# Ledger of designs, part 11: designed miniproteins, single chains, continued (4)

Each design is a single chain, and the fold is of that chain. pLDDT is the mean over its residues in the fold that is shown.

## One batch from the design tools (miniprotein)

Design m12347
Fold by ESMFold2-Fast:
Structure m12347 (fold): chain A 69 residues (1-69)
Amino acid sequence: SRSSDMSDIGKKMVDIMSKIDDKKKRNQLAAAVGRFSRNPNDQSKRNDLIDTMKDIGMSQKQIDDIIKL
């Protein structure tokens, strides 16, 4: 997409995190994102991120949009 993709993804992540009442779950997602971004070719970190996103109710399309960046 040619417009606002990074802003839209950022807004979606903030919105998802703001809806998570459990601070521990928010921190878990943030940690999984951080681990994946440091080691994007590490299948274990990628699986941890995918599993964490599924646990908080993200769709496969949303997960794919984030991972394919």
Scores: mean pLDDT 67

Design m12348
Fold by ESMFold2-Fast:
Structure m12348 (fold): chain A 55 residues (1-55)
Amino acid sequence: SMEEKIEELVREGNERARRVREEMDARNAPPVKIVAEQLRVVGEMVDEILRLRRE
């Protein structure tokens, strides 16, 4: 179903966000850049979900 597909995309997005956060933390990136990158990842997930809904 569409709901199951959205839930899977959210799960995948959460995993991507976690990986990016861990990588940036490991290289001591400034907090503001970590937050900005987290928002970018969330934006990409939203775009994927909206694209799926339009199909």
Scores: mean pLDDT 83

Design m12349
Fold by ESMFold2-Fast:
Structure m12349 (fold): chain A 80 residues (1-80)
Amino acid sequence: SELEQLIEEARKLIDEARKLASTLSGAVRDVVLYEIDRLEKELDEIEARYKAGDTSEELRQRVEELIETAKRIIESLKSL
């Protein structure tokens, strides 16, 4: 349940980052979208492992690190 909630939080943060990135143009947009796409792929892998029954501390740490990275991207985008 906690891990499921963290995955949902990560998904919402990725969605927020993508919406903010959609307001950008040029090379900055392309770089940011590439970073967001990589985070989304990582989250998809985490979610697949969770659905397969993985509730390990390692998986929890990975989703927490992804949340931290997504928050940093959002803050960077807000500073533009």
Scores: mean pLDDT 87

Design m12350
Fold by ESMFold2-Fast:
Structure m12350 (fold): chain A 93 residues (1-93)
Amino acid sequence: MPDEVEITEALALMFLSLAKKMLEQGKLEEAVELVERAVRYVIESGLLSEEAKEKLRELAEEFREAAEKGDVEKAKELVDRIGDLIVEAARAA
């Protein structure tokens, strides 16, 4: 993989991992900020197709809603789905 793709994937996954830890600690606002940073990094990287960008935005919105409702279990599942999409996109690049 090109270094740029590897760096983008690594940074995004790091933010998502930290977001899961924030969710476990009840720090919902901090978790939302970390997920939004990961999503922004990947979208701005040019790594994703338009279809993948739309799916990633939809997952990010679902995550925000779950976090705002205090549904930590669903929010964690959505973080994993976002991470899986990022990894899949990086492997396709």
Scores: mean pLDDT 81

Design m12351
Fold by ESMFold2-Fast:
Structure m12351 (fold): chain A 65 residues (1-65)
Amino acid sequence: SELFEELKEAIRNRDVEKITELSQKLKEEKAPAEVFKELSELAAEVGDKITAESFAAYAEGKELE
């Protein structure tokens, strides 16, 4: 989806504000856990461990800060 691609770009750019906004929209749309696992892997690859851990926790059905 457009939101997914835009969020991936925000993660690559380490745009914390945009990551927060777009991830909230994606959660509101009830995107599947697999999407958040992919986002977690991308965040880890670009060195954003905090964002990676947050997405991984959400994909496992845990509350995300």
Scores: mean pLDDT 79

Design m12352
Fold by ESMFold2-Fast:
Structure m12352 (fold): chain A 96 residues (1-96)
Amino acid sequence: SLEEEARELLRELWERAKKKAEEKGVEYDEEELRELEERVERKIEEILEELRAHVTEELLAEARAELAKTENADLREAGEISIRVLELVLASKPPP
């Protein structure tokens, strides 16, 4: 489903952020990482609920405009995934 695809993309954003931090020398304690991952799963559900309530064509257009201003390649890649999440959530909304 579109919602499951959006959820998987949010998990991909988390994995990208985690790998980037590890490449910069951040080390996670096993227990700390477990707690963080549990919080991330809860936050993903919270984000999806908020996006379903608030995402609009206007918000999507604003997000695309902000991405166009981004000079950092890693942030642009993350932004492209984020825009895809917005597109999927908007498309998954029931018709009025």
Scores: mean pLDDT 81

Design m12353
Fold by ESMFold2-Fast:
Structure m12353 (fold): chain A 100 residues (1-100)
Amino acid sequence: MLEEYVRKVLEALKDFIENGDVEKAQKKFRDIVEEVKKNMTPEERRRFARAVLALTEYVLAKKNGDLTPEFLERVRQTLREALGEEAADRYLKEVDEIVK
């Protein structure tokens, strides 16, 4: 379930990057957060929050050209701690496809 909600956030970020529809992205994110609050433990919510923050920061840094090796390593470590190594590597690759 944790990975499913992280996936939905990535879809919202992708839609925002491709279409620029801030209101649609914000609504989708809000709906995801409400489901997370209902269906997840406090520990799972913390892991979700860390993963989402790291992915959002990575998307923005990549879009703005502010990505450094040190920043990428912090994002990678945070995602690995929150989601595990395989999921972290998969999501980082998907962000690379969204932002080029």
Scores: mean pLDDT 81

Design m12354
Fold by ESMFold2-Fast:
Structure m12354 (fold): chain A 90 residues (1-90)
Amino acid sequence: SDELERLTREAQRHLLEAVRALSAGDREKAKEHLLKAAEAILRASELIPDPELAEQAREEARRLREYVEKGDLQGALEAGSRGVSLLNAA
């Protein structure tokens, strides 16, 4: 669906902005973008027809948020990347 594709692109954009923020040493801006990526992945998961794929995408969004809370922004980026890959498989 167009909305699924839009949310997938939104998640990808936020992950890219998080990478840029980390490269600039701005951890707070990176966290903001990572949390926005998690929200986009979660919203996109509601549009996935395959319930197993949808659940996997939700789990990666949850892991992304947990990594952000722990300050593991690299772990958060990896979870976000897996989440986006699941959305692209839908």
Scores: mean pLDDT 90

Design m12355
Fold by ESMFold2-Fast:
Structure m12355 (fold): chain A 104 residues (1-104)
Amino acid sequence: NTQAQQYVQQGNQYMDQGNYRQAAQYYQQAIDISGPSDSQTWLRLGISYYRNGDYQSAVYSFQQSISVSGDSDSRSLLNLSRVYDRLGDTDLSQYYRNLALQVG
């Protein structure tokens, strides 16, 4: 909806500024009011958490993006692989990387 789109735009502005915490807050507000979840907003939320070093929150957000997209979002799968690599989980990193290659 229009209000969710406004929150996404605010989140994007904070992303451009490198203020990843504020970006995450605005993307979360967009999700909270959108009704049906938007996979692209979950992806943006995950990227903001990832860039802020909040790896567990990034994992959750990318998993939600994948769930909403019906497992067709290769970008969220690839980002999830990258987060698991940062967490030191090489097996999950490789699993999601391979899954992303199957989708894309």
Scores: mean pLDDT 86

Design m12356
Fold by ESMFold2-Fast:
Formats: C-alpha cells, structure tokens, sequence
Structure m12356 (fold): chain A 74 residues (1-74)
C-alpha cells in the first residue's frame, strides 16, 4: 500500500470525524466550538498545501471544509 493511499485514508477518517463532531456541536447549540472546529480545519488545509500534499487530498479537505461551514451557517 502506497504512502499516498494511507494519506487519503487518513484524510477520509479525519473528515468523517469532523462531520460527526460538527453535528454533535450543532445539536448542542455550541456554535463557538463549531467555529473553532472550522478554524482548525482551515489550519489543516493550509498546512497540507504548505507541505505539498496531493492535490486530490487538498480538494477533499477543501470540499469538507466548505460543507462544514454550510452546516454551521444553517
């Protein structure tokens, strides 16, 4: 199994966990922690870009970030 395949699998797990956490925070009306989660995700995206991560992985993280922002806005 390649390093790229492992990075993609880790990104998918991270995204799934972030969505579960965001749903819990929204259900609890914890918008402050929801905003903090979004800031943490933005930091992860920036770090992945800076280290030259695979374009597909960055695209997945950016799409997840946008979807998380939409969930919090609603």
Amino acid sequence: MSAAERQRALAEQFIAHAFQLMDLLIKRNDFERGKQLIQQMETVVQRQRARGADADVIAMLEKALEELKEKLEK
Scores: mean pLDDT 81

Design m12357
Fold by ESMFold2-Fast:
Structure m12357 (fold): chain A 74 residues (1-74)
Amino acid sequence: SREEQLLEGERLVLGLIFGKVSLEEAKEFFAKLSPEEARELVAAIDRLLAQQPDLPPEVKAQLEELRAHLRELA
């Protein structure tokens, strides 16, 4: 379901932040999303980046790359 895909997507984003998931694994999952699901995850990443300005630069770079990849799918 869309809800299950969004929850899994959010879990992968958190996994990236905590170094438990690779960027490649996240990109593989996100490539399977619908355009609507990809847009919803872009919005979630945008919110996370806005709310957490103190994220390590490396984590921010990974989230920005993932966001750009999701925008290409949307």
Scores: mean pLDDT 75

Design m12358
Fold by ESMFold2-Fast:
Structure m12358 (fold): chain A 69 residues (1-69)
Amino acid sequence: APSPTEQLMALSERYLASKDPAEREALLAQIGRLARELFPEWSDEEVEEGLARRREAMEKLQAEREKAA
């Protein structure tokens, strides 16, 4: 079975490929659940902040890839 880290990577790749806002929100929720399993010491607020920063980083990476392509 895939590790939580491998699942996190797969969900992140699906998020980058998705154009559906509802699917993106569902994928972020799944990433948040896995992050809570990996970092049980994090509060719900810390997980949400981490997800927000990850979303910004992924959007920036996507924009850079589109600019380079």
Scores: mean pLDDT 73

Design m12359
Fold by ESMFold2-Fast:
Structure m12359 (fold): chain A 81 residues (1-81)
Amino acid sequence: SKKEEYIKLAEAYEAEGKKYRDQGKYIKAGQKYMMAGLHYYWAGDYKRAAEMFRKAAEDFEKAGDELSAKVAREYAELLEK
């Protein structure tokens, strides 16, 4: 199903995000976690989507990209309502 395809893609992006985070490549990590969050969101998995957006915000903050961190944080907060 389309939902299963989105979950599979989200899990792949989440794994890439972890890989870049472990390498200290925080911009790339944040970008991958944003893609993971969007795909979990499209799959209807709002809890995992919010978790991915929180991880993206943390990584963007570590990279000094406060604007991207703010956007990711707002996405997470919207799903945690």
Scores: mean pLDDT 92

Design m12360
Fold by ESMFold2-Fast:
Structure m12360 (fold): chain A 64 residues (1-64)
Amino acid sequence: MKEKREKVLRIVDEARKKGYDRKQIAEILKKEGFTSEAEKILKDPKYWSELMGEVGERVARERA
């Protein structure tokens, strides 16, 4: 299950680097099979905020 979360974080980070917004990122996740995560991103602002925090922390650790 941790592998699924890591893949979601990678997709979100890569899409952000390409300039995609939240709605576009959710569409990408749906196409990759992460429909539940995409729906939470669109419907739950707290989930989106927490996910973005995890992406930021992960990137900071990799560049440290």
Scores: mean pLDDT 77

Design m12361
Fold by ESMFold2-Fast:
Structure m12361 (fold): chain A 67 residues (1-67)
Amino acid sequence: MEERIEKLARELVKKYNLPDSKFPQIKKQLRDLAEALAATGLLDEELALEVAYMFVEGDLEAEVLRK
């Protein structure tokens, strides 16, 4: 799980050209959201991480579109 979270966080930082200082924030956000979703018992760990990625990506994309 951790290796996937790190990879996805790195992809988001590169995709949205974020500073390196944002990497630990994005990584934590993905982990916390994925854990919260998995804790519901409705999603498995893989699907929870996928949904977490979609939410974080959508939030970053919406911020870019506003400007």
Scores: mean pLDDT 76

Design m12362
Fold by ESMFold2-Fast:
Structure m12362 (fold): chain A 83 residues (1-83)
Amino acid sequence: MEKVKEEIRKLYQQGYSVEEIAKKLGISRSTARKYLEEIQKEIDEKNKPLLEAVDKLVEKGFPRELAWFIAYAFGVEAAEEVA
């Protein structure tokens, strides 16, 4: 399972569609879609604290670039302290 998921990630990064990935790996389109959704969820979960801190800062009126800098430099807790 992990090897197929890694190959799907590589092909997606190269700009292949779900249908093209399914054809290249010999899997169903539904299976390719499920793995892509799982890969995206894993990326989102891994970055979730940083993304949540950035979103909180943007909601408080900070430009997204500055929000990313603050969250990265001062940590995710800084988003709660700012206002």
Scores: mean pLDDT 71

Design m12363
Fold by ESMFold2-Fast:
Structure m12363 (fold): chain A 70 residues (1-70)
Amino acid sequence: MSEEEKEVLKILKEMGEKIQELLNNGASKEERLKVVEETEKKAEPLIEKLPKEDAEYYKELLKDVKEKIE
């Protein structure tokens, strides 16, 4: 696993923890979507450095998380 992929996984883990905290606090769907959008922007330059298959996987994962909140 590359250093870039490790950083992406760390960013995604932090996103999941933040979303869980927001859910426990009764936060709005808007607030949870904002966390996903911020995560996308933070992870995007790292994801672009990954092999195409891995990049597509993480992009699809973020898209799926976003759709489940909406």
Scores: mean pLDDT 82

Design m12364
Fold by ESMFold2-Fast:
Structure m12364 (fold): chain A 95 residues (1-95)
Amino acid sequence: SSKGAATRAALRATLDSARDRVVALLRRFNAALDRLENGQDRAGAIAEIDAVLAELDRLAAEGVPTAALARGVARTVRLRVLKRYEELEERANAG
């Protein structure tokens, strides 16, 4: 009972805190993608995306499964968005 209650309380606190942090990180990630898409502060937007990914990696290393899943999705999105952005920039400069 005592060990189970302590483990449950610790898990609940960790999940609540980690969930709020993952949500905040995903909001920052989305805002950075929006800035990148709009051509605003490209270097800062890329740095913010990388910072969010590093923080998700840290939370995943701390044993937060939702952070590990979010990191995987975010890395895939980052690769696709940056490649698309490079293609659009190259086309704009060429045409």
Scores: mean pLDDT 72

Design m12365
Fold by ESMFold2-Fast:
Structure m12365 (fold): chain A 101 residues (1-101)
Amino acid sequence: SELEEQERRFAENSAAIAEAVLLLLEEAGEERETIERYRRLMVRTIAKATGVSEEEVREQMERLRPKAEEIVEELKERGLLEEAIEKAREIVEELEEAERR
């Protein structure tokens, strides 16, 4: 199904962005337990939005970590690291607020 293929691609893109967000928060000095809490939040959010299982989202995030690392490195090279960290914090805060509503 074309829809299933689109949902899969959206899940993969979301997983790569989620891993990049978590790497940016690690660069900002966030504690490991906070990063792991945000990782679980991102996994649940992507799984719920895409219909892909939490296990599969977690596997996609792990597989796409090298790509996420490349994104973070490019942001550093372009002098955008601080702005990217601020945006990453905004993203996780909005996701946490959405779960509380």
Scores: mean pLDDT 83

Design m12366
Fold by ESMFold2-Fast:
Order: structure tokens, then C-alpha cells, then sequence
Structure m12366 (fold): chain A 91 residues (1-91)
């Protein structure tokens, strides 16, 4: 069951409702562009988001944000900055 695997993956990453909304927005953006370019960029954007959520290195986080912005994923990059600020505020 592909749907169950996706739900388990989201739980494994401890994805908040906001991150789920970003993944849906990313899917919407990828569907709005030329399919081949959108698919290639979407895969890389997802990889960068996962690396951002897993990294403990602040310098690496900033590098990943810059790479996301270079790929045109500015809304995703801005959301990750807001998510990080919210996590720090909750401490």
C-alpha cells in the first residue's frame, strides 16, 4: 500500500501539519511546470528538505536553504526558515 508507506514515512520524519502542507504545495508546483523539468527538480528539492530536517549542522542548513532557493523553491526555503524559528521558540 503506497499510501500507507507515505504515511509511515511522514511519521518517521515527525512531519508537522505545516511540513505536510509544504509537501502538498511542492507537488502542486511540480504539476504546474514542464513535467520532465518539474520531476527532476522536485526529487532534488525533496532530498534537500530531508537533509535539512536531519542535519545538526547550522552551516549545512544554510547551504541547503541556498540550494533550494537556486532551484526556484523559494516558498519551501522560506517555510523551512519559519519552521526552524518556531522549533527554537518552542524550546
Amino acid sequence: DELKSIEEGMELLKLSPEVKEVLLKLHEISESEDKEAAIKNADKVVQLVVEYLQTKDEKKREELIEELEKLGAKEVAEFLRKLRAAVEAAR
Scores: mean pLDDT 63

Design m12367
Fold by ESMFold2-Fast:
Structure m12367 (fold): chain A 97 residues (1-97)
Amino acid sequence: PSEKELETEVLLALFRMAVALTRRMLEKGASEEDIQAGVDVLARLAREIIATGDKEAIAETLRLLEALLRAAEARLGADSPVVARLRAVIEEVRAAL
């Protein structure tokens, strides 16, 4: 693997960890403000993954965000600021594919 491929793998691993932590916060009934902070970390990592140009990594990022969106909609409702923020990040990731 190239140094660039290794960097992409590390970014994707960090993204998966951030998704798992944000989902755990959602499941534990954390405040929307705390969940929003988790989503902001996800948005930053997603932009770094998009910047790599790795279509497989971008597609995986999209799949993980869509799964998290379904969980957030079920827990918080469609009108939640968290859900709106996740949809915005998903649109940004889709545009990169």
Scores: mean pLDDT 88

Design m12368
Fold by ESMFold2-Fast:
Structure m12368 (fold): chain A 55 residues (1-55)
Amino acid sequence: MQLPEIPEEKREAVEKALAEALAEGINSTSEIAKRAGVSVLEANEILGVLLIEKE
């Protein structure tokens, strides 16, 4: 799968926010988006990319 056009800064922010949220038992896309400083739509798209199977 080709990488979509995602700004590196937004990707890193969402990755960090996801790791912090999961460490606290939070799996809400809206909370991750808020922590990363991006929209819920952007967070959902970035999370989709990060959850792609790596075989």
Scores: mean pLDDT 71

Design m12369
Fold by ESMFold2-Fast:
Parts: C-alpha cells; structure tokens; sequence
Structure m12369 (fold): chain A 62 residues (1-62)
C-alpha cells in the first residue's frame, strides 16, 4: 500500500501486540515509540499520531 498512515498504524499495532504479554502499558508504550519515530521523521503529523494511537487502543480493548 502507498498509504503511509496505514503502514504506520499497522507497525504500531504489531509492536503493541508483540508486547501484550508483558502488559497493556508496555504494549501501548511500544506503539507510541513507533508513532514517535515516524513523527520525528516528518512522515506523520502530531494529529495523525494521536488518531493512530486511539485506533491501537481500540484494537487492544477487544
């Protein structure tokens, strides 16, 4: 996909899922680290990062 936002969301969600066994806070921290690296690289805006984080939290709440 050429949608960079979707790629960031997928990577953040995968990082969170890989860390779920360590705890919910560790999972969310891993997702935040992925989002932060893309924000620092100028690929996404802060608003987009907040949206992606909300989507990751919703997925983890299932």
Amino acid sequence: MDDLIEEVRQKALEAAQKNLDKGELEALDAANQVIAEYYKAGIITPQQGIQIMSEVQEELSK
Scores: mean pLDDT 79

Design m12370
Fold by ESMFold2-Fast:
Structure m12370 (fold): chain A 103 residues (1-103)
Amino acid sequence: MKEKLIEAYKLVVDAISKILKAVNEGNFEEAEKIRDETVEKLREIDPELAEFVGRQLKEIIEAAKKDVNKAIGLVLRFIGDLEEYVAEKAGISISEFAREVLK
């Protein structure tokens, strides 16, 4: 379980990076596609995490249409919430989580 949750975290962080690039280029269709593909992959690992990530990425994309700086603020909060969720569900400390992500 821990290894799958760390992989899920890395998948979401990669998706955020790609979504931010797409919205910065005005390509909101690509951003939504990245969100949908990410949610589908996460659903097989953790359905609760998939629904949470889906909602957060949608809010980020919608915010970016009006104010990219607001979208960046949402991303920073989301990454923090995601790190806490993964560490707690994996039964490891935030320090242990950081070491696993850096491998």
Scores: mean pLDDT 83

Design m12371
Fold by ESMFold2-Fast:
Structure m12371 (fold): chain A 59 residues (1-59)
Amino acid sequence: MTEWEKLKKIVEITQEAVDKMREKRAELRAQGKTDEEIRNEIAKISEEQFKKAKELLES
């Protein structure tokens, strides 16, 4: 995989994570979850995204 292809995949992963975080936040708020609980769930998605991006960069 070229550096350009890696960059494109990182952008895709980032966009997917942003969309997933937005949807999850709306869902949890609809369920009556607290801001702290929402923040914790969003943090998990963010951590997973950073891990995937890091693995691609180190490949």
Scores: mean pLDDT 80

Design m12372
Fold by ESMFold2-Fast:
Structure m12372 (fold): chain A 54 residues (1-54)
Amino acid sequence: MKVEKAEKLADEFIARNGDKPKLSQINKFVKKVEEELGTPAAIAAAGKLVRTRL
C-alpha cells in the first residue's frame, strides 16, 4: 500500500536524521512523499513523524 510505503520512508528518514530533524527537512521529506505517493500517504508519513519525534 502507498501509506505503508510512506511510513517505511518516514522510518528511514528518522534513522538518517536522528532524534531532532529540522522542520525544513521534515517539510522537504513530506513534500517528496506527496509528489511520489500522493497526499494521503504524505499525511500518514507526517503523522508518524509527529507521534514518534514531536
Scores: mean pLDDT 73

Design m12373
Fold by ESMFold2-Fast:
Structure m12373 (fold): chain A 62 residues (1-62)
Amino acid sequence: GPERERALRLAEEEARRRAEFFASYYPDAVVEVERVGDDKVVATVRYGDKTITVTVDARYFL
């Protein structure tokens, strides 16, 4: 419903913000943000052979 969609958008913004913070330390870092299931958002930072993963639970924004 609308409340869930809002919560997921807030979780995406939070995950992206955290991932971009880590990405700022690495040249050519790639940030990808994905909704996983109905209640989680995962942001992945890839740099060379390394990955950093940030998970945000959208239920905290309900």
Scores: mean pLDDT 85

Design m12374
Fold by ESMFold2-Fast:
Formats: C-alpha cells, sequence, structure tokens
Structure m12374 (fold): chain A 93 residues (1-93)
C-alpha cells in the first residue's frame, strides 16, 4: 500500500540519520491513517503494526512522549495489540 511505502521510506531515512526525511515520510503515513479513522475505517492489523514501528523510531529520535504514545494508542483503537507488536519488532532490529 501507499502507507506501507511511506513507512518503508521513513525507516530508511531513520536508519540513515536523516530526521528531516523521516519526519516527512512518517508524517505522511500518520496523516493518511488519521484520515482513514476519521472516515470511519478501522486500521488493519498491518497498519497498526506500521504505526508501532513509527512510534519506536520517534522515541529513539526525539525521546519518549506521553502525547505521542496516547495519540498513537487512540488511533490504533482495538488494534493496539498489533501496534505493540510493530513497536517490539522495530526495537528488536
Amino acid sequence: SWIEEQVRKAEEAFKAGDLEAFERYSGRAILALQIQVLSGEKLSDEEARLLGRIQYMYEEAYGKSRGIELTFKNLAGDKWPYLLEGYKEAKEE
């Protein structure tokens, strides 16, 4: 999906230390997921995992933020367990 491509580009930028590109691509993915939820569509399991990967990278780049954690948990909704899976997968890399 387009969202998966944006997350992949964000991960590539994060690993390269390009935080400007990371913010650009992760921001696009987050906005798309927010629009999806606002349109009444739940996140897929895979989309929730991708959101978890983004959360881990944000915490590594900028430090832990309760605001980001709560925002992402709220966005994932009942798919929050999959967000935790994605977060853990990214952390273990």
Scores: mean pLDDT 88

Design m12375
Fold by ESMFold2-Fast:
Structure m12375 (fold): chain A 100 residues (1-100)
Amino acid sequence: MAEVEKLKQEVSSALARINLAVLTEKDVEVIKKIIERETERIIENLKKMYEAGMPVEEIKRIAQIVIDTLKQIGKLHPEIKEVTDKSIEKIKKTLEEIEK
């Protein structure tokens, strides 16, 4: 019963780890690797939400919150904007694949 809620928590935790890295980590290359790693975790959890039978519209809503958060991070931190933009595109592509 809590499986879908756990998947939502994992996505929220991944975003929190990205925010913490951007605020506390001084090495831009380490921040980029954290963003890439956490993006892959977000994508895997979005796929698991679909496999668990979550409505596509709800998955899209969650993904949009992630996309908007990554856009804001890239806007505030230009040095990592390329990685946040790439992460956004990967998430969008995953949503397109889920809709097929």
Scores: mean pLDDT 85

Design m12376
Fold by ESMFold2-Fast:
Structure m12376 (fold): chain A 74 residues (1-74)
Amino acid sequence: SREEARRRLAEADRLLDRAIALFEQGDHDGALALIKEAVEVLGGKAEGGHRDPETGLPALLIDDGAAATSRAAA
């Protein structure tokens, strides 16, 4: 459902915020672990979809990032 998709996006966003904080602290290994978890939250539940081979994120979500990032100032 759309509500579940929004919940997953919010969860992934929180994980990415934590990952950025860890990168700034110099904990790159911890940051990468959180990024992988965020990708699983977004990608692991979207089987049979177009995914970016580099990040594992759905291509549609990455493309929407250029427009959807204007919803929450990024």
Scores: mean pLDDT 64

Design m12377
Fold by ESMFold2-Fast:
Structure m12377 (fold): chain A 97 residues (1-97)
Amino acid sequence: MEKLKEIVKKYLESQGIKDFEIVKILEDSSGLNYIAIVVAPEAEPRVVHIPEAGLTLVITPNREVAEEALKIAEEGIAEGLLAGQIVERVEEYLKSL
C-alpha cells in the first residue's frame, strides 16, 4: 500500500495538483489491480490509468462524490468485478455530475 500511495502522490504532484486526499486504495477481485479514490477540489473529476502499477485513479471534487465512488467500487468488488468493470461504473457516475 505505501508504494501505491507514493505513486498516487507523485502522479498528482506531476499534474500540478497540490491539494488532495487519498480516501482509499482498493484491490479488485483478482488482487492484481488497484483503484485509488482521491479528493482533489481544484482538479477536474476524471479517471486516470497508471498501467505500470496496475493502478487506476478516481479523481473526485469532494468527499460526498468520493464516498459514492468508493461505494460503487466496493459493491463492484463484492460482485467479483475486475478493476476495468468497476471503473466503467464509476466513470458513468462522474459523467452524471
Scores: mean pLDDT 84

Design m12378
Fold by ESMFold2-Fast:
Structure m12378 (fold): chain A 68 residues (1-68)
Amino acid sequence: SLEDLRARAAELRRRIAELGEKIKQVVNDYKEGKITEEEFDKKLSELTRELGRVQGELARVEAEIAAA
């Protein structure tokens, strides 16, 4: 339903915000010397790939809402 699509879009936006905060934490941990450059690169790559996947899913859901 359209209501289910809107609920899914809201969930995906929340996940995007959470991933953004995790990325900020990884950047801060690296700047503070808490993680190595190798760990930083790996974590940032994993988080940015996940962010891209969630953004892609949100774009698809928003397109379905617009077409309804």
Scores: mean pLDDT 90

Design m12379
Fold by ESMFold2-Fast:
Structure m12379 (fold): chain A 90 residues (1-90)
Amino acid sequence: SERGKQLVEQVRHQIEVYKKAVAELREQLREGSDPAKLKRQADAIKSGARNTKLYIEAYRDQIPESEAERLLKEIEEVEKEVDELLKELE
């Protein structure tokens, strides 16, 4: 369905934004940026990723099952990368 395609594209775009943000934070950490600032930014991405996961689950019936599974795996990868970054900031 057209609506289903639009939902998939919107969520994929959001996941891509998170992936780029995590990569940018890792670079800033390597450059010696303020850990407290990086932690706040990482916490914001983690919250956003959690909300995106809830959004996928809420609209699962409007998304093809295979695409829903792919999007969930991609958002779980973002959560994993954020958790790894947060561990480095401990």
Scores: mean pLDDT 86

Design m12380
Fold by ESMFold2-Fast:
Structure m12380 (fold): chain A 65 residues (1-65)
Amino acid sequence: GSRSGQAAAEAGAAGDAAAASTAGYEMHKNWDNPEGGRYGYLAAEAGRAGDAAAASEYGQKAHDA
């Protein structure tokens, strides 16, 4: 859902890579929106890698999808 994408974007913007990763995986888990799920997965991977800026960008794209 778009709420998970927004949560990933906000966590990434706040520099919380772990929270961004968690929100991104929740978005990816919800396969109802293929575009959002893809960006959620990218946000999760960026967050897991510690890249909060990339996690924020992908989370925002997931929210907008």
Scores: mean pLDDT 69

Design m12381
Fold by ESMFold2-Fast:
Structure m12381 (fold): chain A 78 residues (1-78)
Amino acid sequence: MITGRFAPPLKVGDKYEYYFTRVDSAPEDLPVSANSKLVSSSSSTEGWLKGTLVSGDKRYPVEFTLDLEKRTFEARLA
């Protein structure tokens, strides 16, 4: 499980980008940083969303959930 905080979401075309501002937990072998982001084409923010974790030049399929008020996320590799 990857947990942390994200910046206000950016809409880029038909996709929503959630840039990490802090990583609270991640697997030790997964290259996650404050430059990482979650990307989804869903306009819904409820429940678990399917999307992509972008970390550097690497892309990982993920499921993630958001708390928009707290700006917190939870993500898992799909």
Scores: mean pLDDT 80

